# Ledger of designs, part 8: designed miniproteins, single chains, continued (6)

Each design is a single chain, and the fold is of that chain. pLDDT is the mean over its residues in the fold that is shown.

## One batch from the design tools (miniprotein)

Design m20261
Fold by ESMFold2-Fast:
Structure m20261 (fold): chain A 56 residues (1-56)
Amino acid sequence: SPELHKKILEVMSEEARLMAELVTARLDGDEEKAKELHKKLDEVSEQNKKLFQQSK
């Protein structure tokens, strides 16, 4: 559906944002923040996979 397609694009954009924040946290040496961002990135990636599967 068009709404599902839009949601997938939004989730992909969120993944890109979280990846940028993760790189920044690692450059800052903030290990705790990097772990939290990595976990959030994994959750967003899982959500995107589920949304993609719904498009069948």
Scores: mean pLDDT 79

Design m20262
Fold by ESMFold2-Fast:
Structure m20262 (fold): chain A 59 residues (1-59)
Amino acid sequence: MEEVLEKAAELAAKIYGQPLEDIRAALQSLVDSGMTLEEALRLVVGEEAARKILKELGL
């Protein structure tokens, strides 16, 4: 599970041009608050980018 979040953060940082640390922290915080990784990605990077990342992860 941690590996999937790390990979998602790397892909999101690459697509969005944001620092990896900031994306990772945001995703982890949202998941820890009870959101799914899919929901967290949609909030951080938007629906289209989240769909691309989830497809790349096989989710």
Scores: mean pLDDT 79

Design m20263
Fold by ESMFold2-Fast:
Structure m20263 (fold): chain A 63 residues (1-63)
Amino acid sequence: ASFRELVAEALRLLEEGGPFEEVLAVLAPLLTDQMRADLVALRESVSEEEAARRLATFLRLFT
């Protein structure tokens, strides 16, 4: 899958209220180990709903 296809699928899952872990799995080919750790830390520091909202906002910059 292309970068845009993975971002679009991740954004769709986030907008539909899919599990954050599933979104991370879709984005896995695009993430460094550090980026993955940072996203896991975000989920642990805020609600899953808030983490999803922040990630969706960031991903929209690439659509």
Scores: mean pLDDT 79

Design m20264
Fold by ESMFold2-Fast:
Parts: structure tokens; C-alpha cells; sequence
Structure m20264 (fold): chain A 70 residues (1-70)
């Protein structure tokens, strides 16, 4: 991802990262809804949320690294 983003313009890299972040959050929300419908524990739901947030933080870090290369 960093290599891919570093080849894009700053605006393109930001937009691609924003789109990927949105998709991660949408997937996380869907998993949370499915778990709630199945009566999953609060701990299971929290784990999915934490993993989703972690994926977004990592993605933002990759964007930062790519922008620093430009």
C-alpha cells in the first residue's frame, strides 16, 4: 500500500486512503450488527470494533509514510 500510495499524487493518495478507510468502517459496522443480531457478548463486539479501528490507524500510518516520500 505505501508503495502504491507513493506513486500517486497527494490528493489521489488521500482519496484512496479515505475510500479504503470508509470500506473498513462499513465492514466493521456490518460485523457488529450481525454479532448483535446473534446475541454475541459485549467482549466479542468490542474486539471487532478494536480490530476495525486498528486497521484504519494502520492505513493512516501508511498514507503518512507515502506522503513523506513525495
Amino acid sequence: LVEELSKLSEEEAIELTRERARRILEETDKEVEELKEKGASKEEINKVVVEGVGRVIRLVGELEDALLRQ
Scores: mean pLDDT 80

Design m20265
Fold by ESMFold2-Fast:
Structure m20265 (fold): chain A 75 residues (1-75)
Amino acid sequence: ASVEGEIELLEKTYKDIFEKLKTPEAKINFIKQLVEYSKNASPEVQEHIKRLLEEYKAKETDPEVKAAIDEALAQ
């Protein structure tokens, strides 16, 4: 197992999950879970998670979900 392998798994798995979420509440809960995961991850994986959150924010229209992403990025 490598950091590259972990990042690839994160990108595939989390993008697939996030695209299937239909409500602001589900998206916010997912963001919170992603933040919790990142606290125990390597710095390289943490940076990749931050980039995923920035991509999610760029495509998001709901202000509550955007606020949750901003809070996640501030941690």
Scores: mean pLDDT 76

Design m20266
Fold by ESMFold2-Fast:
Structure m20266 (fold): chain A 81 residues (1-81)
Amino acid sequence: MKLLEEAEKLLEQARKLEEDAKRAEEVSEELLKEAEKLPDGPKGASLYAAGNINKAGAEVNRELAKKKREEAEELLKKAEE
């Protein structure tokens, strides 16, 4: 039964990473939309930079979540022998 508990913990961690990634993706999209309203100058450049940083962070969190889901799936297979 410990395998099910560890799988549940990994799925919970993956869920949190996916939620964080989704929020970062939403923030990135809003920042990029605001940057498009200000196409010239330092304000637009700053918003694009912030948007790209949030997008990169979301991608990292998505990759980490995928790894944790893969680990959980492997544990679930062993638990359902």
Scores: mean pLDDT 83

Design m20267
Fold by ESMFold2-Fast:
Structure m20267 (fold): chain A 62 residues (1-62)
Amino acid sequence: MKQELLKLIGEILRLIGEQFDLELQLKKETDEEKKKRIEEEIKEIEKRIEELMEEMRELEKK
């Protein structure tokens, strides 16, 4: 297994953990403005995870 692949997996797992934490915060939050900020952060994390998974897929092709 390439070192780069392990690094990507680690980053993906970290982001998944951050996403879970933000989803828990979103459920407890009552302020509408703060809810929107958390939703935006979750969306950014989802996009980053997709990008990293694509990088991992491309790395597998090499």
Scores: mean pLDDT 80

Design m20268
Fold by ESMFold2-Fast:
Structure m20268 (fold): chain A 76 residues (1-76)
Amino acid sequence: KEAEEYYEKGLKAYEAGDYESAGKYFEKAGEEYEKAGDYRSATRAYSLAYESYEKAGDEKKAEEAKKKAEEAEGKA
C-alpha cells in the first residue's frame, strides 16, 4: 500500500513539474517495493526517480537513483 501511495504522489508531483519532489516520492516507492521483494516495481520506481532528479538538475541524486535501479533490475 505504502509503495503505491508514494508512486502516485510521485506521478502527481512529476505532472505538476515538481521534479525534486517527484524524485523523492519515486525513491521512497522504490524502497518500499524492495522491502516487499517486488524488484520489478522497485526498478521502475528508481528509474522514474532517476529521470525526475535529472529534470530537477540534481546530478548526484540522479546517479544514486540510477544505481538503485540497476541493483534492483539485477534482482528481478
Scores: mean pLDDT 86

Design m20269
Fold by ESMFold2-Fast:
Structure m20269 (fold): chain A 64 residues (1-64)
Amino acid sequence: SDEEKIAELEKLASEASRAAKAGDVEKAQELLKKLEEMTKTTTGRVKQWGKYAIKEAREAIEEA
């Protein structure tokens, strides 16, 4: 379902942000790539959620 896909994207974004805040930028970038690849396979509302999640994760990595 869309809700399940959004939950998976949010989990990846959350994990990437946590890795970045912990100083593990390499792991954060790896998780970001997984988030980007998963978002590419989605459409509509799920893709919009993925784009938002990618933006948030990128900002967390930049601040790390």
Scores: mean pLDDT 82

Design m20270
Fold by ESMFold2-Fast:
Structure m20270 (fold): chain A 60 residues (1-60)
Amino acid sequence: SAEEIQKKILEIQEKIDELLQKYYDAIEAGDEEEAAKYREEIEKLNKEGQKLQEELLKLE
């Protein structure tokens, strides 16, 4: 269970890293609409990761 949660956290971090690259690319291109979409997705994933981290801590 804890190992599965750790794996999910790592997968979320990888997705955030990919979205951050796309976010900065959109900023450089002046595409505010695309940048906002990536920012919202990053925020959502950060909240999911935080929730999983809380669950992991409670399993100790």
Scores: mean pLDDT 85

Design m20271
Fold by ESMFold2-Fast:
Structure m20271 (fold): chain A 63 residues (1-63)
Amino acid sequence: SLEEELRRAGREAAAAKAAGDYAAAVEHARRALELARELGLPEEVIEAMERQVELLEAQLAAQ
């Protein structure tokens, strides 16, 4: 299901971030955001996820 894929993408993003792999964290976080939009999650949730992607992208650029 899309919900299971979203949970998996979220877990993979968190694991990559914890490992310092910001490139993988961005890829998984973007996938989670795409799935959240597909599922029609509330705008506030989408905005929070967009901000998280931006923060991960900034961290990747700082490496």
Scores: mean pLDDT 89

Design m20273
Fold by ESMFold2-Fast:
Structure m20273 (fold): chain A 60 residues (1-60)
Amino acid sequence: MTAEEIVETLGAFFGLSEAQKEEVLARARAEGLTTGEEVARVMYELGYISEEQLAALTAP
């Protein structure tokens, strides 16, 4: 999957706004991130998701 597809999928799942998804996508593209875990970590670092939400992607 592309970074854009991952950001749209996870952003929708976590309830991110369009502006928040754009910020995450810009960072993911700049860093060459291509996995859901990497993208979710960016969302967590930007304060858009909780530590619990990040953990749920690894061990639901």
Scores: mean pLDDT 80

Design m20274
Fold by ESMFold2-Fast:
Structure m20274 (fold): chain A 64 residues (1-64)
Amino acid sequence: GALPAPARVAEQSEINRRTNAVLDVLEATYDLSALEQNELASRLTAEGVAAGASLEELLARARK
């Protein structure tokens, strides 16, 4: 059976990695302030990335 603790740690690391990758793309594509970047990071980590959303979906959610 799967262990919850290792699964949680792996999921959090993956969420952080994907969130940072999306933020890099957003910074390169759009002119974002530091405040906007922090707000997007919080939102993407909490909702978008955890669901395994595509980059396009994460961008759309961050944009809204």
Scores: mean pLDDT 61

Design m20275
Fold by ESMFold2-Fast:
Structure m20275 (fold): chain A 86 residues (1-86)
Amino acid sequence: GLLEKGKELLEKAIELAEEAIKLLKEGGDEEEAKKLLLEAERELGLALIIRGVLRIAGEDEAAAELEPLIDKALELIKEAKKLLAE
């Protein structure tokens, strides 16, 4: 269902953002980290669309289940962007 797809997309966004952070902290390829971050943002964007669809459908409990994963993905993306700005 949409909730399951949203969770899958957010888990992928989290994984990609964590890999980008690891690469940046280890002094790895900044361009590779940027590609990982862009993909993480794309996965997050799709999950936000799913949350919007769930809200429009009145599936408020399902939409709320995505919130902790969205918050985690946003914090990791923010950390990666901060590392890139240094």
Scores: mean pLDDT 89

Design m20276
Fold by ESMFold2-Fast:
Structure m20276 (fold): chain A 97 residues (1-97)
Amino acid sequence: MLDEVLEEINRELGERIRSKPDSREATLRAIAEVLRFIGDALDQAIAEAKKLNINDPEVLRALFALHLAERLGWPDEVIEAIRKTLEELVKKVEESK
């Protein structure tokens, strides 16, 4: 699930960059927008992982995917699936002591 979601996010972000090649300005603006999405989502994921006091890389990946999907306006079903995966990962980390 999570790997498939991240692959699809990477594909969509790449398409956003490629979809407006009509001018250098349009391409640069698309790149800047994608970089802002990535940066903001990563910052939110790191901040939330710190609040949870969890250093698990899978939890960070799930948080990153969640925030990227929300910013891209993905369907609620996909966002809820990511949230459920995140909850299960957090539970597993807490149960492992």
Scores: mean pLDDT 75

Design m20277
Fold by ESMFold2-Fast:
Structure m20277 (fold): chain A 64 residues (1-64)
Amino acid sequence: MAEAKKYTEKGKEALAKEDYEKAIEYYEKALEIDPNNKEALRNLAGAYTALGDFDKARELGEKL
């Protein structure tokens, strides 16, 4: 798999387990490789919302 897709898949697994901190780490890695990955941006915003970091979630949403 492409490296970005690998990290996006791992992020989705972490979200399914409600491991939001780990999901954030994986989606940030995906965005380092592909900054325009809308799936990673949306899911990263969702993870920040779940952790109560609404400021970061809003900032990410503005990029969509």
Scores: mean pLDDT 79

Design m20279
Fold by ESMFold2-Fast:
Structure m20279 (fold): chain A 93 residues (1-93)
Amino acid sequence: DPLLQQAQEHRDLALEHLGLAVDLTEPENRDRFSELLRAYFQALLDGDRETAEAYRAQLLAILNPEAAEHFEKFVAHLEQALALARQLQAQRQ
């Protein structure tokens, strides 16, 4: 399934960029990054887009430019993977 393969590729790229964002984040900021990332994911799971975007902005504010670039790529690939996963679910129903 080409859509499943694309969803998996975007998921894998999202995880790669998230790992790079964590590695490039200063050690003293990693705990705060993890807390904000959990809050971001919880808001996404709750469908609270405004709260998710607020946490994304807070994440970007604590990251250096290189870590922020990888975090933004993580978000972009995550959004594509989720969109493709929803499209696959709709096609199977």
Scores: mean pLDDT 85

Design m20280
Fold by ESMFold2-Fast:
Structure m20280 (fold): chain A 64 residues (1-64)
Amino acid sequence: MSKEELEEFIKELEEKIKELEEEIERLKKEGESPEIRLEIEILEGMIALLEGIKSFLEKKIEEL
């Protein structure tokens, strides 16, 4: 896998994280039901996982 392919993947992850952040902000405007809070927690968990993948890929680029 090339360094350029890894850099493109990181960019895609950053774009997905941004989309999830915007969805969380949208949900917060809808209200504070238990269902909405659970959905926000799931999206926050997804962001944490994507940030973890991004950090792993950044480390791998430094090893190339």
Scores: mean pLDDT 83

Design m20281
Fold by ESMFold2-Fast:
Structure m20281 (fold): chain A 78 residues (1-78)
Amino acid sequence: TSPQPISTDQGFIDSMSTMAQRQGQDDVAQQIQNSPSIMDAAQILQQNGQTDILQQMLSITSQLGMDDVSQILQSVLS
């Protein structure tokens, strides 16, 4: 019954959540998993000072040629 995320990139949201959890940010990880979009997940990471996770995700999406996702991550990091 939850609204589906518009951009079908659930794998990136899960990866961001996992990385936040590995840094001991369980509350941040939970917020990311409940995010409706990559933009919201990235903003949560940025607001909590988790720029290292954002940079790692940017590296991954850049290597995969996912320009739209990379642009979102870069805009939040700015």
Scores: mean pLDDT 75

Design m20282
Fold by ESMFold2-Fast:
Structure m20282 (fold): chain A 87 residues (1-87)
Amino acid sequence: MKRVEEEFEALEESEERAIGAAVVLALRAAGDLERAEAAGRDPSAAPEHEVEVEREDVSPEKVKVTVRVLLKDTGLEAVVRMLAKKR
């Protein structure tokens, strides 16, 4: 089992956009660049994976989003944390 973790700040306008960006980053961290680009345009294009999303309000304007992705074809786990603007 291999795990990759990444954290960055993304000031997106919606939680859905932040989640989408986190999924793309998790796929990039897993080394699947082609599917990361495809999933960025259409989430249904992502490879078979399991996703766990946790949200934590850190302020009235910001939400901390943690996305865990397990790629079933490679067995690789990726964890991405980001701060998103809440509306």
Scores: mean pLDDT 65

Design m20283
Fold by ESMFold2-Fast:
Structure m20283 (fold): chain A 57 residues (1-57)
Amino acid sequence: MTKEEIIERMAKAIIDKGASEESLIEALVNELGLSRKEAEELVKEALKLAKKLEEER
């Protein structure tokens, strides 16, 4: 899965399921082996995308 796919899937999880920022960071670190810093950056991008998509509903 590409970084872009991860970001989009997480953005949808935030919108559709109310996934918390911390739970997404933990999942990236534990399941994908990313550093916490890398996980935080991806989740930050997912949050930005989720906010943009929410405004377009």
Scores: mean pLDDT 78

Design m20284
Fold by ESMFold2-Fast:
Structure m20284 (fold): chain A 76 residues (1-76)
Amino acid sequence: SKEREEKAREKLKKAAELLQKALDAADAGDVDSAKELLRKAIEHAKEAKRLSTDPELKERAERMIRAAEAQLKRLE
């Protein structure tokens, strides 16, 4: 439905905002906040992927999940 796709776009936008905040926190040396924000970004991106039937949105969500997971790995 259009409503479901719109919710997916909102979730993807939220994931992008959280990912940027996580990178800013990591740059500031706040590793604990960065990890928490990255985990939240992954959750929102996974929800966007689940809600959407749009292959392009699903691909963008998957790329965002992988980017956030890679950043989490670097902070370990």
Scores: mean pLDDT 89

Design m20285
Fold by ESMFold2-Fast:
Structure m20285 (fold): chain A 97 residues (1-97)
Amino acid sequence: REEARKLLAKAREYLARLRAAETEEERRAAFKAALEAAEKAAKLALELGDKELAKEAYEVALEAAEEYLRRATTKEEILKAIADIFDAIGDILDIEL
């Protein structure tokens, strides 16, 4: 549906904001927003049987997780990134399993 595609587009926009973010707060907010939009897009795509769109949404989620972890430099930032990423993985697994 158009809504799933719009959510995927938003996820990509948040990923771009994550890459441009200068503060830890901005990075975390952009990461969480990207993950939420990507997860919603994936769920809608799977409900519609659109496996290609679902894969694209999960790919954006993985790219956001990688960028968020790469940008973490302090112990606190690294721990927050790991926690946020594992929470997101749990949500993704609950969709198909």
Scores: mean pLDDT 76

Design m20286
Fold by ESMFold2-Fast:
Structure m20286 (fold): chain A 74 residues (1-74)
Amino acid sequence: MSPGEKLVEETIKRLDEVVERGKRENKSSSEIMEELSKVVNEANAEAKAKGIKLSEEDRRRLEEHWRKRAIEVG
């Protein structure tokens, strides 16, 4: 697995954890959305800091998963 693929997979798991935890704790859609944005921003910052290059496929996979989870909470 490439560093980019690994980062995307770990970020997807974090997004899922944010949504599931938010639902269990009865957080508002706005609170969950803010946490999801933070996870994506932190992943992008880590990729930049470590020089990790995301492929087009990696970016599409992350974007599609982010969009799907955002729709579920909105």
Scores: mean pLDDT 81

Design m20287
Fold by ESMFold2-Fast:
Structure m20287 (fold): chain A 85 residues (1-85)
Amino acid sequence: QVAQLLAQADELERQAQEAEEERARIQKEGEETLKKLDELSKIDPKQAEELKKQAQAETDVLVSNLTGAARTYQAQAEALRAQAE
């Protein structure tokens, strides 16, 4: 019983860690996308700014969702560990 709760808590902590790692990767990819759009700004600055705005907004949404998921998994893991007491 206690061992089962701790095993579930460990799994949720692993999922929280995966969400945090995915968040870091998405943020890095977003930064690379913005760099590529800087080249477009030499040709069409208005188009480049609009695309940068969209890329930043998409990155922000994904980062926010993954941050929320990681926090939810961690909170659930903490609750299970408390229940194992």
Scores: mean pLDDT 85

Design m20288
Fold by ESMFold2-Fast:
Structure m20288 (fold): chain A 99 residues (1-99)
Amino acid sequence: REEEARELLERAIELLKEAYKLLLKVAPKEKIPELIGLALRLIGAEFDLELGRLEEAARELIEVAEEMIELAKELGEEEALKLAEEALELARRALELAR
């Protein structure tokens, strides 16, 4: 249902924000442009969610989570990896419910 999708997306955003904070602490300077891009896309997904664009928000959060997963693997940040993987699962579930 639409309300269930919204709750899953809100949780996914929370998890990705925590993953982002962990990645930001360990990221070398060459990864800062990627982190800025991820932060802007998270903000965009939050706006889509506020506007009731659940499918748009879900698709964006899936892409952000996938990129955070790859970055966490590269940087060896195990907690960020776990959070991003959980967020990916929630965002995928939300996309199914929003359709």
Scores: mean pLDDT 88

Design m20289
Fold by ESMFold2-Fast:
Structure m20289 (fold): chain A 90 residues (1-90)
Amino acid sequence: MLEELDRRLEELDKRAQELGKKAQEALAKGDEKKAKELLKEALRVGLEALELAKERLRLEGRPDSPEQIAAADAVQAKIEEKIKEIEKEL
């Protein structure tokens, strides 16, 4: 289970990095709308990775896991706010 979660997290990280690169390339070419769409997709991939990371923390059951999950929830809220900002600009 943990090994499977680690593999999925690695795949999501690679996807987010590729989307981020494409967003930067679109921005450099002056395609602001495409850059925002790609950034929004990268942020959504980040939310998926964050949910898997929280599940991994629950499975580990470490004494500090609840604090780490709470920190992840705070990051999730910030990403969700950023996605809403981008959607308003599209």
Scores: mean pLDDT 81

Design m20290
Fold by ESMFold2-Fast:
Structure m20290 (fold): chain A 80 residues (1-80)
Amino acid sequence: SMERRRLVSRGVSHSLRAISAELEGDWKSAGDHYDLAARDYERIGDLDLAKKYYELSGEAYKKAGDEESAKKAYERAEKL
């Protein structure tokens, strides 16, 4: 569907922005973008990709020192 294609494209865009942020050492921005990608994959029902990106978001937030956001990301991954 066009909706699924739009969500996939948006998820890919967020994942690429997260990788760019990681390369710049901006771990908080990386965590935010991985979280957004995970939510888009969850909405299309790709739970395996959603779980992977929530885990990447948690790791990035942990590296940024944001333990609260990291915990929330890991909890989202576990609920999938």
Scores: mean pLDDT 88

Design m20291
Fold by ESMFold2-Fast:
Structure m20291 (fold): chain A 56 residues (1-56)
Amino acid sequence: MEPVDFSGLSPEQVKEILDLALKKMAEKEEELGRALSVEEIMEILHEAYEEYLKNS
């Protein structure tokens, strides 16, 4: 999975992606019944980025 590059995004776009990622993280933690690993957090950030791009 490629790392997400936020350098080309506005602060508002970054905030929207992070808000989406936080929502997905909460849902994933509830499904798994445990805290997320760094790898799982990075995966969710990438998913949030892709979902944001679909809505743009």
Scores: mean pLDDT 76

Design m20292
Fold by ESMFold2-Fast:
Structure m20292 (fold): chain A 68 residues (1-68)
Amino acid sequence: MEKIKEYEERIKENPNDAEAWRKLGEELFKEGKLDEAIEYYRKALALDPNDLAAAKALAEAEKKKLAL
């Protein structure tokens, strides 16, 4: 939970911090909150379309959701 709070604070200070949105999505993915993780990965990609890490993470989260 400490990491989630850290990234939420970064977003409060800079809502355009694409890395913070992606990292928050990664933490939610680890908690199994796939829908929230997907939304945050999409937000990160909207801010930085060339973030390959966010694109890869989004694809994995969507794949896992479809496998349910």
Scores: mean pLDDT 81

Design m20293
Fold by ESMFold2-Fast:
Structure m20293 (fold): chain A 77 residues (1-77)
Amino acid sequence: LSRSELVARAVGYVLRAIGAELDGDLKAAADAYVEAGDYYAKTGDEKTAKELYRKAAELYAKAGDEEKAAEAAAKAA
């Protein structure tokens, strides 16, 4: 995957995450933010990746998924 393709996939996952948040599906939103963060991390955009992982950790915690919240928080560190 080229950098442009990785960014396009990351943006796609951010849009899916926003849609899931609007639907109240916090777990689906958090899952999509983790995927987006992973793609931004692959492009070298660690700052954006960490911000997305932090958002995912918050959403997993609100959904009651403490294990996934801890995993996402670790990726944000």
Scores: mean pLDDT 85

Design m20294
Fold by ESMFold2-Fast:
Structure m20294 (fold): chain A 97 residues (1-97)
Amino acid sequence: DIQVTQSPSSLTVPEGGSVTLTYRASGSGIRYLAWFRQAPGSGQRELVASASGRSTLTVTLSSLKPEDTAVYYKQAYNEATGELAWGQGTTVTVVPA
């Protein structure tokens, strides 16, 4: 069973700021695939970027704008079992300075 933990769970950052998101998956054979965002009020997750790692993946978002406000999700894959799992999401709120 894959558990993908995202840190932090939520944060507020001023416009023009930067934030670092950390992803960890439990178990062996874990591969991170891509990360997605879900805008406020949207029922859809949008592909943001492909970023991969095995045990821990750190992603830095810089030069943030209010339109970057979203919940960010990481997708993981277990190479041994073929299982796909999602992280719980990180809520990023960008406020005008």
Scores: mean pLDDT 73

Design m20295
Fold by ESMFold2-Fast:
Structure m20295 (fold): chain A 60 residues (1-60)
Amino acid sequence: DKAKQLAIRFANELLDEGASNEDASRAARTFYQLLKAGEPEEVAEEKARKLLEEGKLPPA
């Protein structure tokens, strides 16, 4: 699943940027769900990052 591979890569990028394991996991799950809903990769990543920054990520 390409979306799953992209989500794993995104989680690793967030961890490298200093995010906690919990934040990286929640953001990557949101990113994955947006990709599965048909959002383009760039838009899905932007939305997931914005929700992370605003503290609006759904619970894991």
Scores: mean pLDDT 81

Design m20296
Fold by ESMFold2-Fast:
Structure m20296 (fold): chain A 61 residues (1-61)
Amino acid sequence: DFEELKAKAIELGREAMKKYAPKGSELDEKAKQIEREAKKIATARNVEELKEALERLLSLL
């Protein structure tokens, strides 16, 4: 369950970065925050960490 949720959250983070922090663009504050939360999702070790990072990512969208 956690691994499946994490995989879906990682994909959401990638889509968010693709939309808000496209390659070759200078990252504004919002784009940097999205990148930061996407990295936290990728390195999450448990459901609590994953939920916190995902909630923060969603709040930026």
Scores: mean pLDDT 74

Design m20298
Fold by ESMFold2-Fast:
Structure m20298 (fold): chain A 100 residues (1-100)
Amino acid sequence: GEAAVKLGEDAVADGEAGVKLGEEGVKDPKGAGKISGAIAAALLGIGGVAGGELAIRKAEEAGDGPEGKKGRELGEKGVELGEKGIELGLKALELGVKAE
């Protein structure tokens, strides 16, 4: 129930932060945070995936209540944003290395 919603909200926040940093790294691989920003984007994305999967699991344990449904929806969004954050972070890292 409530725990699944909180985990899902935290996972979405991590995933959104990962996407933002990853997009910044892709636009300016040498300037905006350099390689460290790209790594941070990937790590935040991993947090979104892991937290989102945990939120989905906790939502399943909570059953078909409104909080269980919300926790599952937020968990799925956290996984999606986290995967995108990882992809963008890795792309920013590759571009940063190639620019050297």
Scores: mean pLDDT 80

